# Designed miniproteins, single chains, continued (2): the designs that were tried, part 104

Each design is a single chain, and the fold is of that chain. pLDDT is the mean over its residues in the fold that is shown.

## One batch from the design tools (miniprotein)

Design m7832
Fold by ESMFold2-Fast:
Structure m7832 (fold): chain A 84 residues (1-84)
Amino acid sequence: MKELEELARKAQEAWDAGKYEEAAEYALKAAELALKEGTAEGLAAAANALALAGEALKKLGKEKEAEELFKKAEELRAKAKALE
């Protein structure tokens, strides 16, 4: 959780600073760590991180990649809800 929280914070700070490339990078890494937890909370955190990465990619004009991340985020969110 500590490393995941730090990556999520860095992603948000990069987003707030308009550094969308860095925001996407940190958010994707946060999603990867959250998925490794194998918990409902981890799946929900991964979904949130993928959504942020998708928004950042959309800002960069990478709409197709953003669409894929948004779909995966929705799938993970549904899976997290099913495990609760």
Scores: mean pLDDT 84

Design m7833
Fold by ESMFold2-Fast:
Structure m7833 (fold): chain A 65 residues (1-65)
Amino acid sequence: IEYLEKAIEALEKKDLVKAGEYLALASQVVSKEALPYVKKAAEALSKKDLKKAIEYLKKAIEAHK
C-alpha cells in the first residue's frame, strides 16, 4: 500500500519517473483485486493522464485492503 501512496505523491509532483518506479514496485506486492487498478493507472500514466492515474491508484489502495 505504501508504494501506491508514494506513486500518487510522485504523480501530484509530476515526477513521472518516480511514479513509474513506485507503480512497478506496487504491482509486485498488491492483491489480485488491486492489480487491475494498478494496470489501469499505468495505462493512464503512459497517456500522461495524471488525474486518471491518481484516481485508479486511489481505487487500488481501496481494493488492496
Scores: mean pLDDT 78

Design m7834
Fold by ESMFold2-Fast:
Structure m7834 (fold): chain A 57 residues (1-57)
Amino acid sequence: SIEERVLRRLKEEYGLSEEEAQAILDVAQGLRDALGLPEEMLEPLAELFAYAEVTYK
């Protein structure tokens, strides 16, 4: 699924733990749903949140 691909990328590309990746995915899914965005926007939204997370460490 797209969710599984996003989780794998967050862990592999951003060095996030399983828990951190899942939390970011959940936030991205919630925002996508709230804004009525298509499923294709899930990955870029998750990447945006992952970038913010690692930048403010």
Scores: mean pLDDT 81

Design m7835
Fold by ESMFold2-Fast:
Structure m7835 (fold): chain A 74 residues (1-74)
Amino acid sequence: ERRVVVEASAKADADGNIKSVSVRVLETNAPEEEVQAFVDGVKSAVENAAKIMAKDLGEEVEIKVRVESPAAPP
């Protein structure tokens, strides 16, 4: 089974603007194309989550998650 494990973080301000986003691959045995697709999906997901939470709370929010998957996003 191909596997990708990533650590992702995103910071958003109270207006819903992304201040920073990072995705780090911790472990993988998948081809580069599959890893990139997964990283792009995770990056998009954490950016959206951070924006929503920051706007809802009216403050700067940082989300940090570890995501484990077979090589493709759901």
Scores: mean pLDDT 78

Design m7836
Fold by ESMFold2-Fast:
Structure m7836 (fold): chain A 65 residues (1-65)
Amino acid sequence: MLSPEQEELVKKALEKTKSHGYDEAVFLQALQEMVAEGAARGLSPQEIQLAVKKLLEEYDKELKE
């Protein structure tokens, strides 16, 4: 399960993507920003990978529904 900090980062990236109509370029930018912020906060590569996986799953869900 994701930590509250990882969940907050994922939520922030999704809200940015949503505010721009789920544009793929904005999504990729938000993903890169999330990875950089996670690393700056001292998250491990494994913790960042889990956050990335969750962000991709949520983005796919929003595109389908």
Scores: mean pLDDT 81

Design m7837
Fold by ESMFold2-Fast:
Formats: structure tokens, sequence, C-alpha cells
Structure m7837 (fold): chain A 58 residues (1-58)
């Protein structure tokens, strides 16, 4: 969970800095593989990033 949270926070920073959806997705996939996150942890991190991105679009 702690690693997944850090990955999500880094991805949120990338979104704030104007990174493309493709760049953010590649970053998340690489980090999930590197840290061997569970499906639950990976899904939670993705959901956090998508929620944050939705807030920025509003």
Amino acid sequence: MEIAKKVAEEAKKMVEEGASDEEVQKFLEEKFKKYKLTDDEANEAVAEVLSYKSELES
C-alpha cells in the first residue's frame, strides 16, 4: 500500500505538470511491474490518479 500510494502521488504530480495520459499510463505500468504491486494496489493507485485528473478537468 505505501509503495502504491507513492506511485499514485508521483503520477498526480506528472498530471499537474502537464504530462500526457500515455506518459502517466506508462509510468504507472512500469512502477507496478518494478515494485510487483498486487492487482488491488495497482487498481487503487489508478483510481486515485483518475479521480485527481477528473478534478483538474472540472
Scores: mean pLDDT 79

Design m7838
Fold by ESMFold2-Fast:
Order: C-alpha cells, then sequence, then structure tokens
Structure m7838 (fold): chain A 59 residues (1-59)
C-alpha cells in the first residue's frame, strides 16, 4: 500500500524534528481529529500524528 509506505517515510522524517515542532504537530492533529469527531485522548501523540498523515495522504 503506497499510502502506508508514504506514511512510514513521513513518520521517520518527523522523528528528526525538534520537540517543539512535534508538539505543534500533535496539537494540530488533536484539533483536526476532534473536528472529524474522533476523541484524540484515546491515542498516543505518535498515533495522533499517524492519523493526521493518513487523512492528509488520502485527500
Amino acid sequence: DVIEKMKKIWKEKLKEATEEELEALVKAAELLLEDLGIDPSKYSDEEKIELLLEYLLKE
């Protein structure tokens, strides 16, 4: 699955980001997930970023 492979590549790139950058991405992901009707408190910060990337890669 091309989307899954692209998501993994982006996830690896994000691991090289600063803590401040990752925190901002997590907050953005939380806001987007809440707008989509998903409760972000059920997910880890890493999972929130993965869900955001999946959303962006699909559309």
Scores: mean pLDDT 73

Design m7839
Fold by ESMFold2-Fast:
Structure m7839 (fold): chain A 94 residues (1-94)
Amino acid sequence: GKSAEEAKEYAEKAKEYAEKGDFEKALEYLRKAIKHVVEALKEGDYEGAAEGAEKVIEAADVLIEKSTDPKIKLEAEILEGIAAILLGLAKLLK
């Protein structure tokens, strides 16, 4: 649905900003992507939520790899963990 599509778009933007070294923008878009994964789950779009969560994990991995700031790495690791839990939930509920 729309929420799952927005989650994927925000995750792709997060990945692009992480690749460019704009880690604050990358974190902003990761947070937006996760919110939209949650909305997709609430709407019963488990397949879309799973795809969105996978894209968040991909973007978070880039941010963790590229950043040398321990605080940014920690927040990205936490957001990746949240996305992994949401992915597991989406697969369980499907």
Scores: mean pLDDT 90

Design m7840
Fold by ESMFold2-Fast:
Structure m7840 (fold): chain A 68 residues (1-68)
Amino acid sequence: SLEEAREILKKYNVYTSDEVIEALVEASKGDKRVIEAAARLMQITTPEQARKVVEILKENPEYLDKLV
């Protein structure tokens, strides 16, 4: 859920827009391991880069296996 994804991101000190969180949940299909992997990546990237990564993952599911 969005709330669970937001809590995972918060645990990694990642604060981003609800739109990015929603896109991440949809791209991951709610897989918490994928959300955690994305949170770690977002700690070292800008919000713009994070959104682009989520978009790439949504269109290229094969990349999910490499993040998890």
Scores: mean pLDDT 70

Design m7841
Fold by ESMFold2-Fast:
Structure m7841 (fold): chain A 80 residues (1-80)
Amino acid sequence: STKEKLKEMQELHEKFVEKANEKALNKDIEGLRKEVEEWKKEMDKIIESITDPEEKAEAQSWRDEEISRAEEFIKELEQK
């Protein structure tokens, strides 16, 4: 169900944020990029399972927005 998939996506994001923060604290930029790639891969699996085109597009949009935020954060860390 959409509710279950939304919960799964939220749980994946929470785990991603925890790992990303750990990598950032250690100044592990490559590790942080790897965590972003792994999160994309896991999100894509869930998104591919969404049968409704509108719900799928919304999930893709949210994924892309979160990736953009992560990439901006990485860019800021590289400038420090």
Scores: mean pLDDT 82

Design m7842
Fold by ESMFold2-Fast:
Structure m7842 (fold): chain A 76 residues (1-76)
Amino acid sequence: EEVEQKKKLAEEYLKEGDDYFSQGNYKEAAEAYEKAAKIYEELGDKKNAAKAYQKAREAYVLLNDTEELEKLKEKY
């Protein structure tokens, strides 16, 4: 139950991030992707966590957010 609910929440955050990214709202996109990534990490889903962190990194590159990029380099 808890695991299934977390999976749905992570998928919802990925979708939200994709929607923000397509609108050019890169800050909100990056935040949504990081939320998804953290949930995937909690679930032990390393593949989806890596994918979500990669998307967050792409959004932060477009924002020119150097501090967040340094943090994400330690993850993926």
Scores: mean pLDDT 80

Design m7843
Fold by ESMFold2-Fast:
Structure m7843 (fold): chain A 60 residues (1-60)
Amino acid sequence: LDGKDLKVVSESDVVRLIERAVGKEKATVNGKDYTVSQSLKEAIELLEKNGVKIKDIVVA
């Protein structure tokens, strides 16, 4: 991924994409628990590689 598209979205937009993509499952990223699926966990890792800190994003 080119990081440009990810860097222009707000934190709330990222959370909405997360909830829409996979529904709700538990995962731990950077020592913080999130409700994400396995496929979304991969997307979260891509966001972190592009400089987005997932530990700063709260997922229901």
Scores: mean pLDDT 51

Design m7844
Fold by ESMFold2-Fast:
Structure m7844 (fold): chain A 106 residues (1-106)
Amino acid sequence: SELVKEAERLLEEAKELLEKAKEEKDPKKALELLREALELLRKAMELAIKAGDKELLEEIRELARELLELARELLERAGDDKNLVFLAIGVALDAIGLLALIELHM
């Protein structure tokens, strides 16, 4: 399926962005990479839902969970930096929303 191939491509790109975020020393840049990864995961999720590919949805869910964990770690590291706190909360909430949408389709 062309939908599955495109979703797998987006998932691979999201994985690369998450790995870059894990290695990024600047928490703002790490959160920006996570935001980009979330946009790719959302597109991959929509394609996986259209294809009825539950195995692919499971893979997207696992990566979204890893992303949420890193966003929470970055939130703790933000301390009193209000701009980083707001950015990290935004990324975490978007990841939670994505996970909730996946759960509704599984």
Scores: mean pLDDT 90

Design m7845
Fold by ESMFold2-Fast:
Structure m7845 (fold): chain A 73 residues (1-73)
Amino acid sequence: SAAEEAAAVEDFRAMAEGLARELEAGRISLAEAEEALDAALAYLREHLSPETLERVEEVAEEAKARLREIAAR
């Protein structure tokens, strides 16, 4: 359903925010954070509609930019 797909986007965003916090705290490396995002994205590519995947791909690009900015500090 559209509601389930919207929830999947928000869950992915929440996971990305969690990875950013772990990276800022020094508990994970940038490589580990990016691998976790890529693994989640690969799973979602097999299970979500093309419309929802477009939204998740945008969130993933924003999240990766954020992680790289944190790592560059």
Scores: mean pLDDT 85

Design m7847
Fold by ESMFold2-Fast:
Structure m7847 (fold): chain A 66 residues (1-66)
Amino acid sequence: MDEERLQQLREEAEALIAEPKKAENAGDYKTAAELFTRAGHLYSQIKDEDRAKEAYNKAAAAYKKV
């Protein structure tokens, strides 16, 4: 896989992790959960399973608050 594509996917995942913090501060836990789930999918695509698992765990925690 091209390093250029790997960098783009990593940047997208990092951007998606920043967005949920803003949603959580606004009390929008449903949107935060959806954004964390998307970040988990991106980390999984680049084979970063540890960060993918962390993102999914944060999504699950946000869903519990809905």
Scores: mean pLDDT 75

Design m7848
Fold by ESMFold2-Fast:
Structure m7848 (fold): chain A 71 residues (1-71)
Amino acid sequence: SFAELLREAAEYAREKAEESPDPEAAKLYQEAGDLFLEAARADEAGDSRTALELAVRAGQLIQEAKKIEEE
């Protein structure tokens, strides 16, 4: 389900936050993980619009964190 994929994305983000040597990137990964979990809960509650909006924001934070780690 979409909620299961979002929970998997949250675990990925959490692991990245713990592994990242850059504190700014780690913070963004933590925030992304929290947003993915919130998105999963919204999807499970039937609020697919909120779930999608939160998932998009979380994905943007993941990309920002990766850019910090590359630069």
Scores: mean pLDDT 87

Design m7849
Fold by ESMFold2-Fast:
Structure m7849 (fold): chain A 100 residues (1-100)
Amino acid sequence: MSVEELLREAAEILRRAAEVAENKGDQDTAKSLRTLAEKVEELAHIEDPEERLLQLSVMAIAAATGIAALKDSTDPGDQEIRRLLEEALEKLVEAERLLS
């Protein structure tokens, strides 16, 4: 799996998480997740490997923060968003491993 493929997959997963948030009426969470997906997609176009790695680490921290915020939720939508964020984080961590 290439870094570019991992980043595109992570962005797609984050967009699915945003759709779950939007469908449950959580527009603020949906907006934040869409913004995160857009920034992850931008990483695929950064030519400098060191800058890409730095920005990737920032995006991974953002995903981890989202997971932590949802850890105590019993809402099925929040649990699905958390699951998708965990899946996206795994892709971001693998991309970071390939760039290290």
Scores: mean pLDDT 86

Design m7850
Fold by ESMFold2-Fast:
Structure m7850 (fold): chain A 119 residues (1-119)
Amino acid sequence: AAPRVVVTVFSPNHPAAKADPATREALQAFIEKLKEKGKVVETEDFTIYVRKFTYADGTEGYLVVVELKPDIDLSKLTDEEIDRLAEAVRTFLQKEAGVSPEDAEEAARRLRDILRRLR
C-alpha cells in the first residue's frame, strides 16, 4: 500500500545534494510550491515544509520535507539530537499542520530512520 506519510530530508552539506543539480533544482521548485499551499516552520536547526496530497485512488497523504541548516553536520548527529529533531517534527505536524497523532508519529519514525542512515 502507498504510505500515508512521505518524508524527505535535504541537507546543503550532504555530498549528493551538491553533486546533483537537477535534484537540487527540483527540490527547490517543490519547496517554493509548498510555501504557497503548505505549512512552513523554521527553527535554529531546520525548516519543515508540509503539504497534504491525494493519491490517484483518493487516499490522502502528507509530504514532509525537512531542510537542515547549513551548519548541521549530518555525519555527526547523535542519537539524542536525531530524537530531538524527530520529536520537534512530530509536535509541529500535530499542533500546526493538523496531522493526526498516528501520521505524525509515522513521520517522526521515518525521519529518525533517514537521519540514522545518513550519519
Scores: mean pLDDT 72

Design m7851
Fold by ESMFold2-Fast:
Structure m7851 (fold): chain A 122 residues (1-122)
Amino acid sequence: KEKKLQEIIKKIMLEILDKLRSHPYAAPFLTLPDVENVDPDFLDVVPDPVSLESIRERVENGEITSIDEFEEEVERMFENWLRYNPEGSPLRKIAEKLREEFEKLLEEARKKVEKEKEELEK
């Protein structure tokens, strides 16, 4: 039961990542930033850089096993970009739009997890 629910949750997280990767505003978040092409202070502002690819690897490896952990890591990715990019930057709007899509997908995912959990109790 627990193992089957964990596999369902993993599948749901990977599906969300696939949907985010296909979004028009996903390009800056697909892979870890090229530190050679960012400002020298980038790592001072963003000491723990996160991308959709790095999150996907951690989901596939079983390091991220819950929707709550998944939400934390994806939100960290958005917060890192918003922290680095000042108010008025067009890059902030890109992060905000992708974050809106993520929050919608996450709400749908949480409802699906509860439904799957109920089905496994039958």
Scores: mean pLDDT 78

Design m7852
Fold by ESMFold2-Fast:
Structure m7852 (fold): chain A 60 residues (1-60)
Amino acid sequence: MEELIEQRNKLVEELKKKVDEIRALLAQPGLTPEQVERARKLLDEAVEIAKKIKEIDSKL
């Protein structure tokens, strides 16, 4: 159980980092299609991290 809490905390930290990366990328002037695609990929990664957090929450 404690090991799951530690994993959850790490996932939350990773999720925050992904959100910050997306925000920074989308805030850039002259946004390119490549930057938009990178932001979309980061968002997909963030969604997968959120799903893992929810799975851990179901086991607590």
Scores: mean pLDDT 82

Design m7853
Fold by ESMFold2-Fast:
Structure m7853 (fold): chain A 66 residues (1-66)
Amino acid sequence: RPSLEELEERFTEKLKSLPDEEKKKVMEEIQKEVQKLVDQYQQGKLSEEELLQRIAEVLEKALARM
């Protein structure tokens, strides 16, 4: 039920509290997952709505693993 904006804010706040090593790992993992979703969107495999939903899921999953 959190909005994408709320998830992004919480993610940024949590990221600032992590050691640089963990921050780097989390950012690399998220960039990789988001890039895969963007590629699928560009290939017409995802709608804009599906892309935003999948990005929200990636952020929520990352927050749960932190």
Scores: mean pLDDT 79

Design m7854
Fold by ESMFold2-Fast:
Structure m7854 (fold): chain A 86 residues (1-86)
Amino acid sequence: MTLKVVVEGPSIGGKLAAVGIGTQGVLEGGEAEVTSEGDTVTVTVRNASDEAIADARSFAEGAVKGGGTAEISEEGDTLTVKITAP
């Protein structure tokens, strides 16, 4: 499964957390790439583990509790977690 985490907003902490998710995915045998466009950071992890997916979902829940928003969508073999900082 491919995991795609999109973090929108100027928060350095949110961007670092997204990079951390990508790094963990690589350490667990996946392949990760990070792209940045303005205030948006996208981390794509190919062959993501169940743990990496669970960590991304937990990160989304934390963002919502912090006053941000999160959208989770699944299309075929890709799970997309989109987070907007408060």
Scores: mean pLDDT 74

Design m7855
Fold by ESMFold2-Fast:
Structure m7855 (fold): chain A 68 residues (1-68)
Amino acid sequence: SRTEDLVRAILQMVLQRADLEDILSLVRYAISQTTDPKVKQGLQEVKEYLENGDLEKARETLEQLLQS
């Protein structure tokens, strides 16, 4: 799905240690495109972890979102 592709892209950026502003921009875009409330909530948590510098929790949350 489009949402799964976006979550996978965000995870790849986190793993590659891409620019934080670029990662956050894609996360905000993914939140705006998602209609599933559980996925939207998970992406909000990812955003908060990234803003706090907690890359490991952001990664774990993204991996959980891909497992359904």
Scores: mean pLDDT 87

Design m7856
Fold by ESMFold2-Fast:
Structure m7856 (fold): chain A 76 residues (1-76)
Amino acid sequence: SKVEELNKELEKVLLDPELSDEERVEKAKVLLKEGADPTLPIGTGQPLVEFVQALIPSVKNKSLWEELLEFIKSLV
C-alpha cells in the first residue's frame, strides 16, 4: 500500500547516516504530510516521537529536530 511505502521510506530517511539533519527533517516532514504514520515504530520498535526525542541530544542542528518533534506531536 502507499502508506506501507511511505512508512518504509520514513524509517530509511531517519536511519540514513549519509543524510544531513536538514535533509532528514525535510524529507520526514514531506513523508508525514503525504500520509506516513506518525505513530510508526522506528528501528527496534521505539515510537517515532520517542525516537526523535532520544536523537535530539546527539544531532548537530537541534532546532530542526525539535521542529520535527513538534510537527509529529501535532499529528497524534
Scores: mean pLDDT 84

Design m7857
Fold by ESMFold2-Fast:
Structure m7857 (fold): chain A 63 residues (1-63)
Amino acid sequence: MMEELKKAVKEAFKEVFKDFTGDYSKLDRSLTMSLVIGEAAKKLGVSIKEIMEEATKIVEELL
């Protein structure tokens, strides 16, 4: 379960930022988290609410 979530979050980062040419530090953390968590939820076929707490921790480790 946790490994699948980590993989989905990493893939979500690639998808969300594929067209982004700026520095991650220029993005609001809340906006970055929302975009990545939303994309990860889509990849897993679950609602954002179901993964929000765990995905937030993983995103914080990657930022």
Scores: mean pLDDT 71

Design m7858
Fold by ESMFold2-Fast:
Structure m7858 (fold): chain A 76 residues (1-76)
Amino acid sequence: MSESEVISRIVGLVLRAIGHVLDGNYDEAERDLLEAAKLAIEHLDKEKAEEELKFLAKVAKNLGLDKTAEEIEKLL
């Protein structure tokens, strides 16, 4: 998978997670953010993956998904 394809999929998962939070589907939002974190680790170089993980942790915190943010931060 190309870097641009990975980034596009991560963005799609973040937008889907935001939609799930707006609908009250917090478990689905958590799964989407953790899937995005997994894609970053598996497909991006270390430096780029760390940047994406920091971004995803901030998104999780802003959505009130504190446990999800902590889980993503542990991957740094």
Scores: mean pLDDT 86

Design m7860
Fold by ESMFold2-Fast:
Structure m7860 (fold): chain A 65 residues (1-65)
Amino acid sequence: SLKEVAFEIQAVALGLEAGVSVEVKLEDGKLKIRALGEDPEVSREVLERSKEAGKELGLDVEIVE
């Protein structure tokens, strides 16, 4: 959906601003997000902010790891 595309763009952008690589995948109707290669605290914060943004769009987002 367009909301899913918009979410992916936003999540990746949030990661780039913080120096974190974020991957967004749609599997079985569920959006799953991961962060790679930065400080664990920064990665966690980016993923949590991304999940909140998804919630505002009415999307169910799962953080992996």
Scores: mean pLDDT 79

Design m7861
Fold by ESMFold2-Fast:
Structure m7861 (fold): chain A 64 residues (1-64)
Amino acid sequence: MKEEALKALERMRELAEKLGDKELAEQIRKWIEEVKKSEDEEYMRKVVEEAERLTLRAYLQAHA
């Protein structure tokens, strides 16, 4: 799970940077750092879900 979560977060960080959402990219970087230190699978799942939600929002705003 942890490796999969980190890969998903890194891809979303790259997407946020490409979309020009620097605040989201920085937030995802912080989440990557927290996930690296965490052993809480529920926390990792919630972080990935929230990052996905915010990345989708940024994508929709960029294509509005």
Scores: mean pLDDT 81

Design m7862
Fold by ESMFold2-Fast:
Structure m7862 (fold): chain A 59 residues (1-59)
Amino acid sequence: MFTDEQIAEYIKKKYNIPDDKKVYILGDVELSLRTYVGDNYIFITKEEYEKIKKEIEKE
């Protein structure tokens, strides 16, 4: 199983996001992968998080 930190690291690496940004999980409904970029954070929906987690586990 992967921790939230491991998933956040994977997302940062995949999208070339600076280490100073944090990844937060939202409860919003979404279609496909969606990210929100703020000043010091990126928001990811629970559905996106679960999708990414499954993709990492397949690798």
Scores: mean pLDDT 58

Design m7863
Fold by ESMFold2-Fast:
Structure m7863 (fold): chain A 69 residues (1-69)
Amino acid sequence: MSEEEQKLLEAEILYSFGLMAYSLGDYELALKQLEESIKLLKSLENPSEEAKKLLELAEEEKKKVKEKL
């Protein structure tokens, strides 16, 4: 697995954990997971279409989480 592929996979996992935390009402944990996911996605030099879509989704969820804090 390349470093880019590993970062995307890690960002996907963090995004999923962020969604789970949000659904459970743990907004602080949700924010932390989503911010880490976004950070990894923004560190990609040549983001795939999947990475770009995930970044949009993660930023949308982060906005929702911040409205709850």
Scores: mean pLDDT 86

Design m7865
Fold by ESMFold2-Fast:
Structure m7865 (fold): chain A 64 residues (1-64)
Amino acid sequence: MEELREQAEEAHERGEEAEAAGDYATASLHYIYAAVLYKELGDEEKVREMVEKAVRAERLARAQ
């Protein structure tokens, strides 16, 4: 469980780094991966947060 949470946090951070760099397509993929890991952890609040970030990033990627 601890290892899985660390991986989810790493994926979230990588998504934020990609987003800050303007790489919205990469950011979306990292957020989706984090959402999958949080779902395995049963953290529904974090799953929702990651999905919302992924959808926003995908929208920005398509608008570029």
Scores: mean pLDDT 85

Design m7866
Fold by ESMFold2-Fast:
Structure m7866 (fold): chain A 62 residues (1-62)
Amino acid sequence: SVNDEANRRIRDLMDTTRNQNGSLLTLSSNSTDTTARNLGDQSDRLGSLTNSRIDNITRDAR
């Protein structure tokens, strides 16, 4: 029937959309993880630089 054919096409479209959404979520998650690691590394570098400056000030005070 026309309704059966329409329903099959709708299901195929929904399955394609679900697969695309799944791929997008995976890409988004991987991108977020990479960004978080890069920000972590940058924060650690800034922390080390700040600590070195504090150490120099502390040594100068002695």
Scores: mean pLDDT 78

Design m7867
Fold by ESMFold2-Fast:
Structure m7867 (fold): chain A 71 residues (1-71)
Amino acid sequence: SKEEEFRRVALEVARYALDLADKKGLTPEQKARILREMAAELKRLYEEQGLSPEEAFKRVRERIEKLIDEA
């Protein structure tokens, strides 16, 4: 289902963000904050704007990179 596909993409987003955050040496608190924000935005793009899970992930991915670079 689309919900199952969204869940898988959300996990990919989380793994991607955690990998980058670990490489930058972010704290658990900073990691948790980034994950919460990214999960909420990914869900909003999927549910409100009707984007596919993959398309929403592409948009969120760029934001993840920026947030981690600025942390």
Scores: mean pLDDT 76

Design m7868
Fold by ESMFold2-Fast:
Structure m7868 (fold): chain A 65 residues (1-65)
Amino acid sequence: MEKVKKAEEALKKGDLVSAAKYVSSTGVPEAEKLALKAIIAYYEGDKETAKKYVEEAIKVAREAA
């Protein structure tokens, strides 16, 4: 749970990479896949898509808990 809160905090600050890393560390496989997609989108220059994947990953991690 603590990692999900850290991911939400990073997302609120606009730190998409840190948010994705925190979510990928939750141990929830679906959230980890979404976090990976977010990182890929970020490196492709699509920060808006990256943000959406991070938001979905956080939601999935919260629902799994």
Scores: mean pLDDT 81

Design m7869
Fold by ESMFold2-Fast:
Order: C-alpha cells, then sequence, then structure tokens
Structure m7869 (fold): chain A 74 residues (1-74)
C-alpha cells in the first residue's frame, strides 16, 4: 500500500510534480477507508505537488482536506 506514496515522494524530489500528483492520488485512494492518517499524508503530498505546479488554490484545498480528515478520525 505504501509503494505509491514512496513513488510520489521520489517524483517530488526529482521535480516531476505531475507524476507526484498521480502517485499521491493512488496512495490516498488505497488508504482512504483503511488508514485515514496515511490518507491525510497523501493529501499533504498532493498539496505540496500542486503548490510546486503553481496551483496554490488546489494546494490549499488539499491541505484543508487533510486537516479535516485528521480531525474526523482523531
Amino acid sequence: GIEDFKKGIEALKNGDYETAVKYFEKSAEKFKDKNPALAAQAYYGLSVAYRKLGETEKADEWEKKAKELIEKFK
């Protein structure tokens, strides 16, 4: 389950932000109902990747969703 998240992180390190978005989306989908904390980490990854792409509004939205998910399950 964490392989997609790791690939997202590697894509971020390599400046491949579009690939990072794809892997973090896959990671979030796998974790969403099984591990909300890991799903929230994937949402933060999406936020970082979108911020690097200049999509600041989308980045802020994904960060908010990550925080809301943590609050719902904590």
Scores: mean pLDDT 82

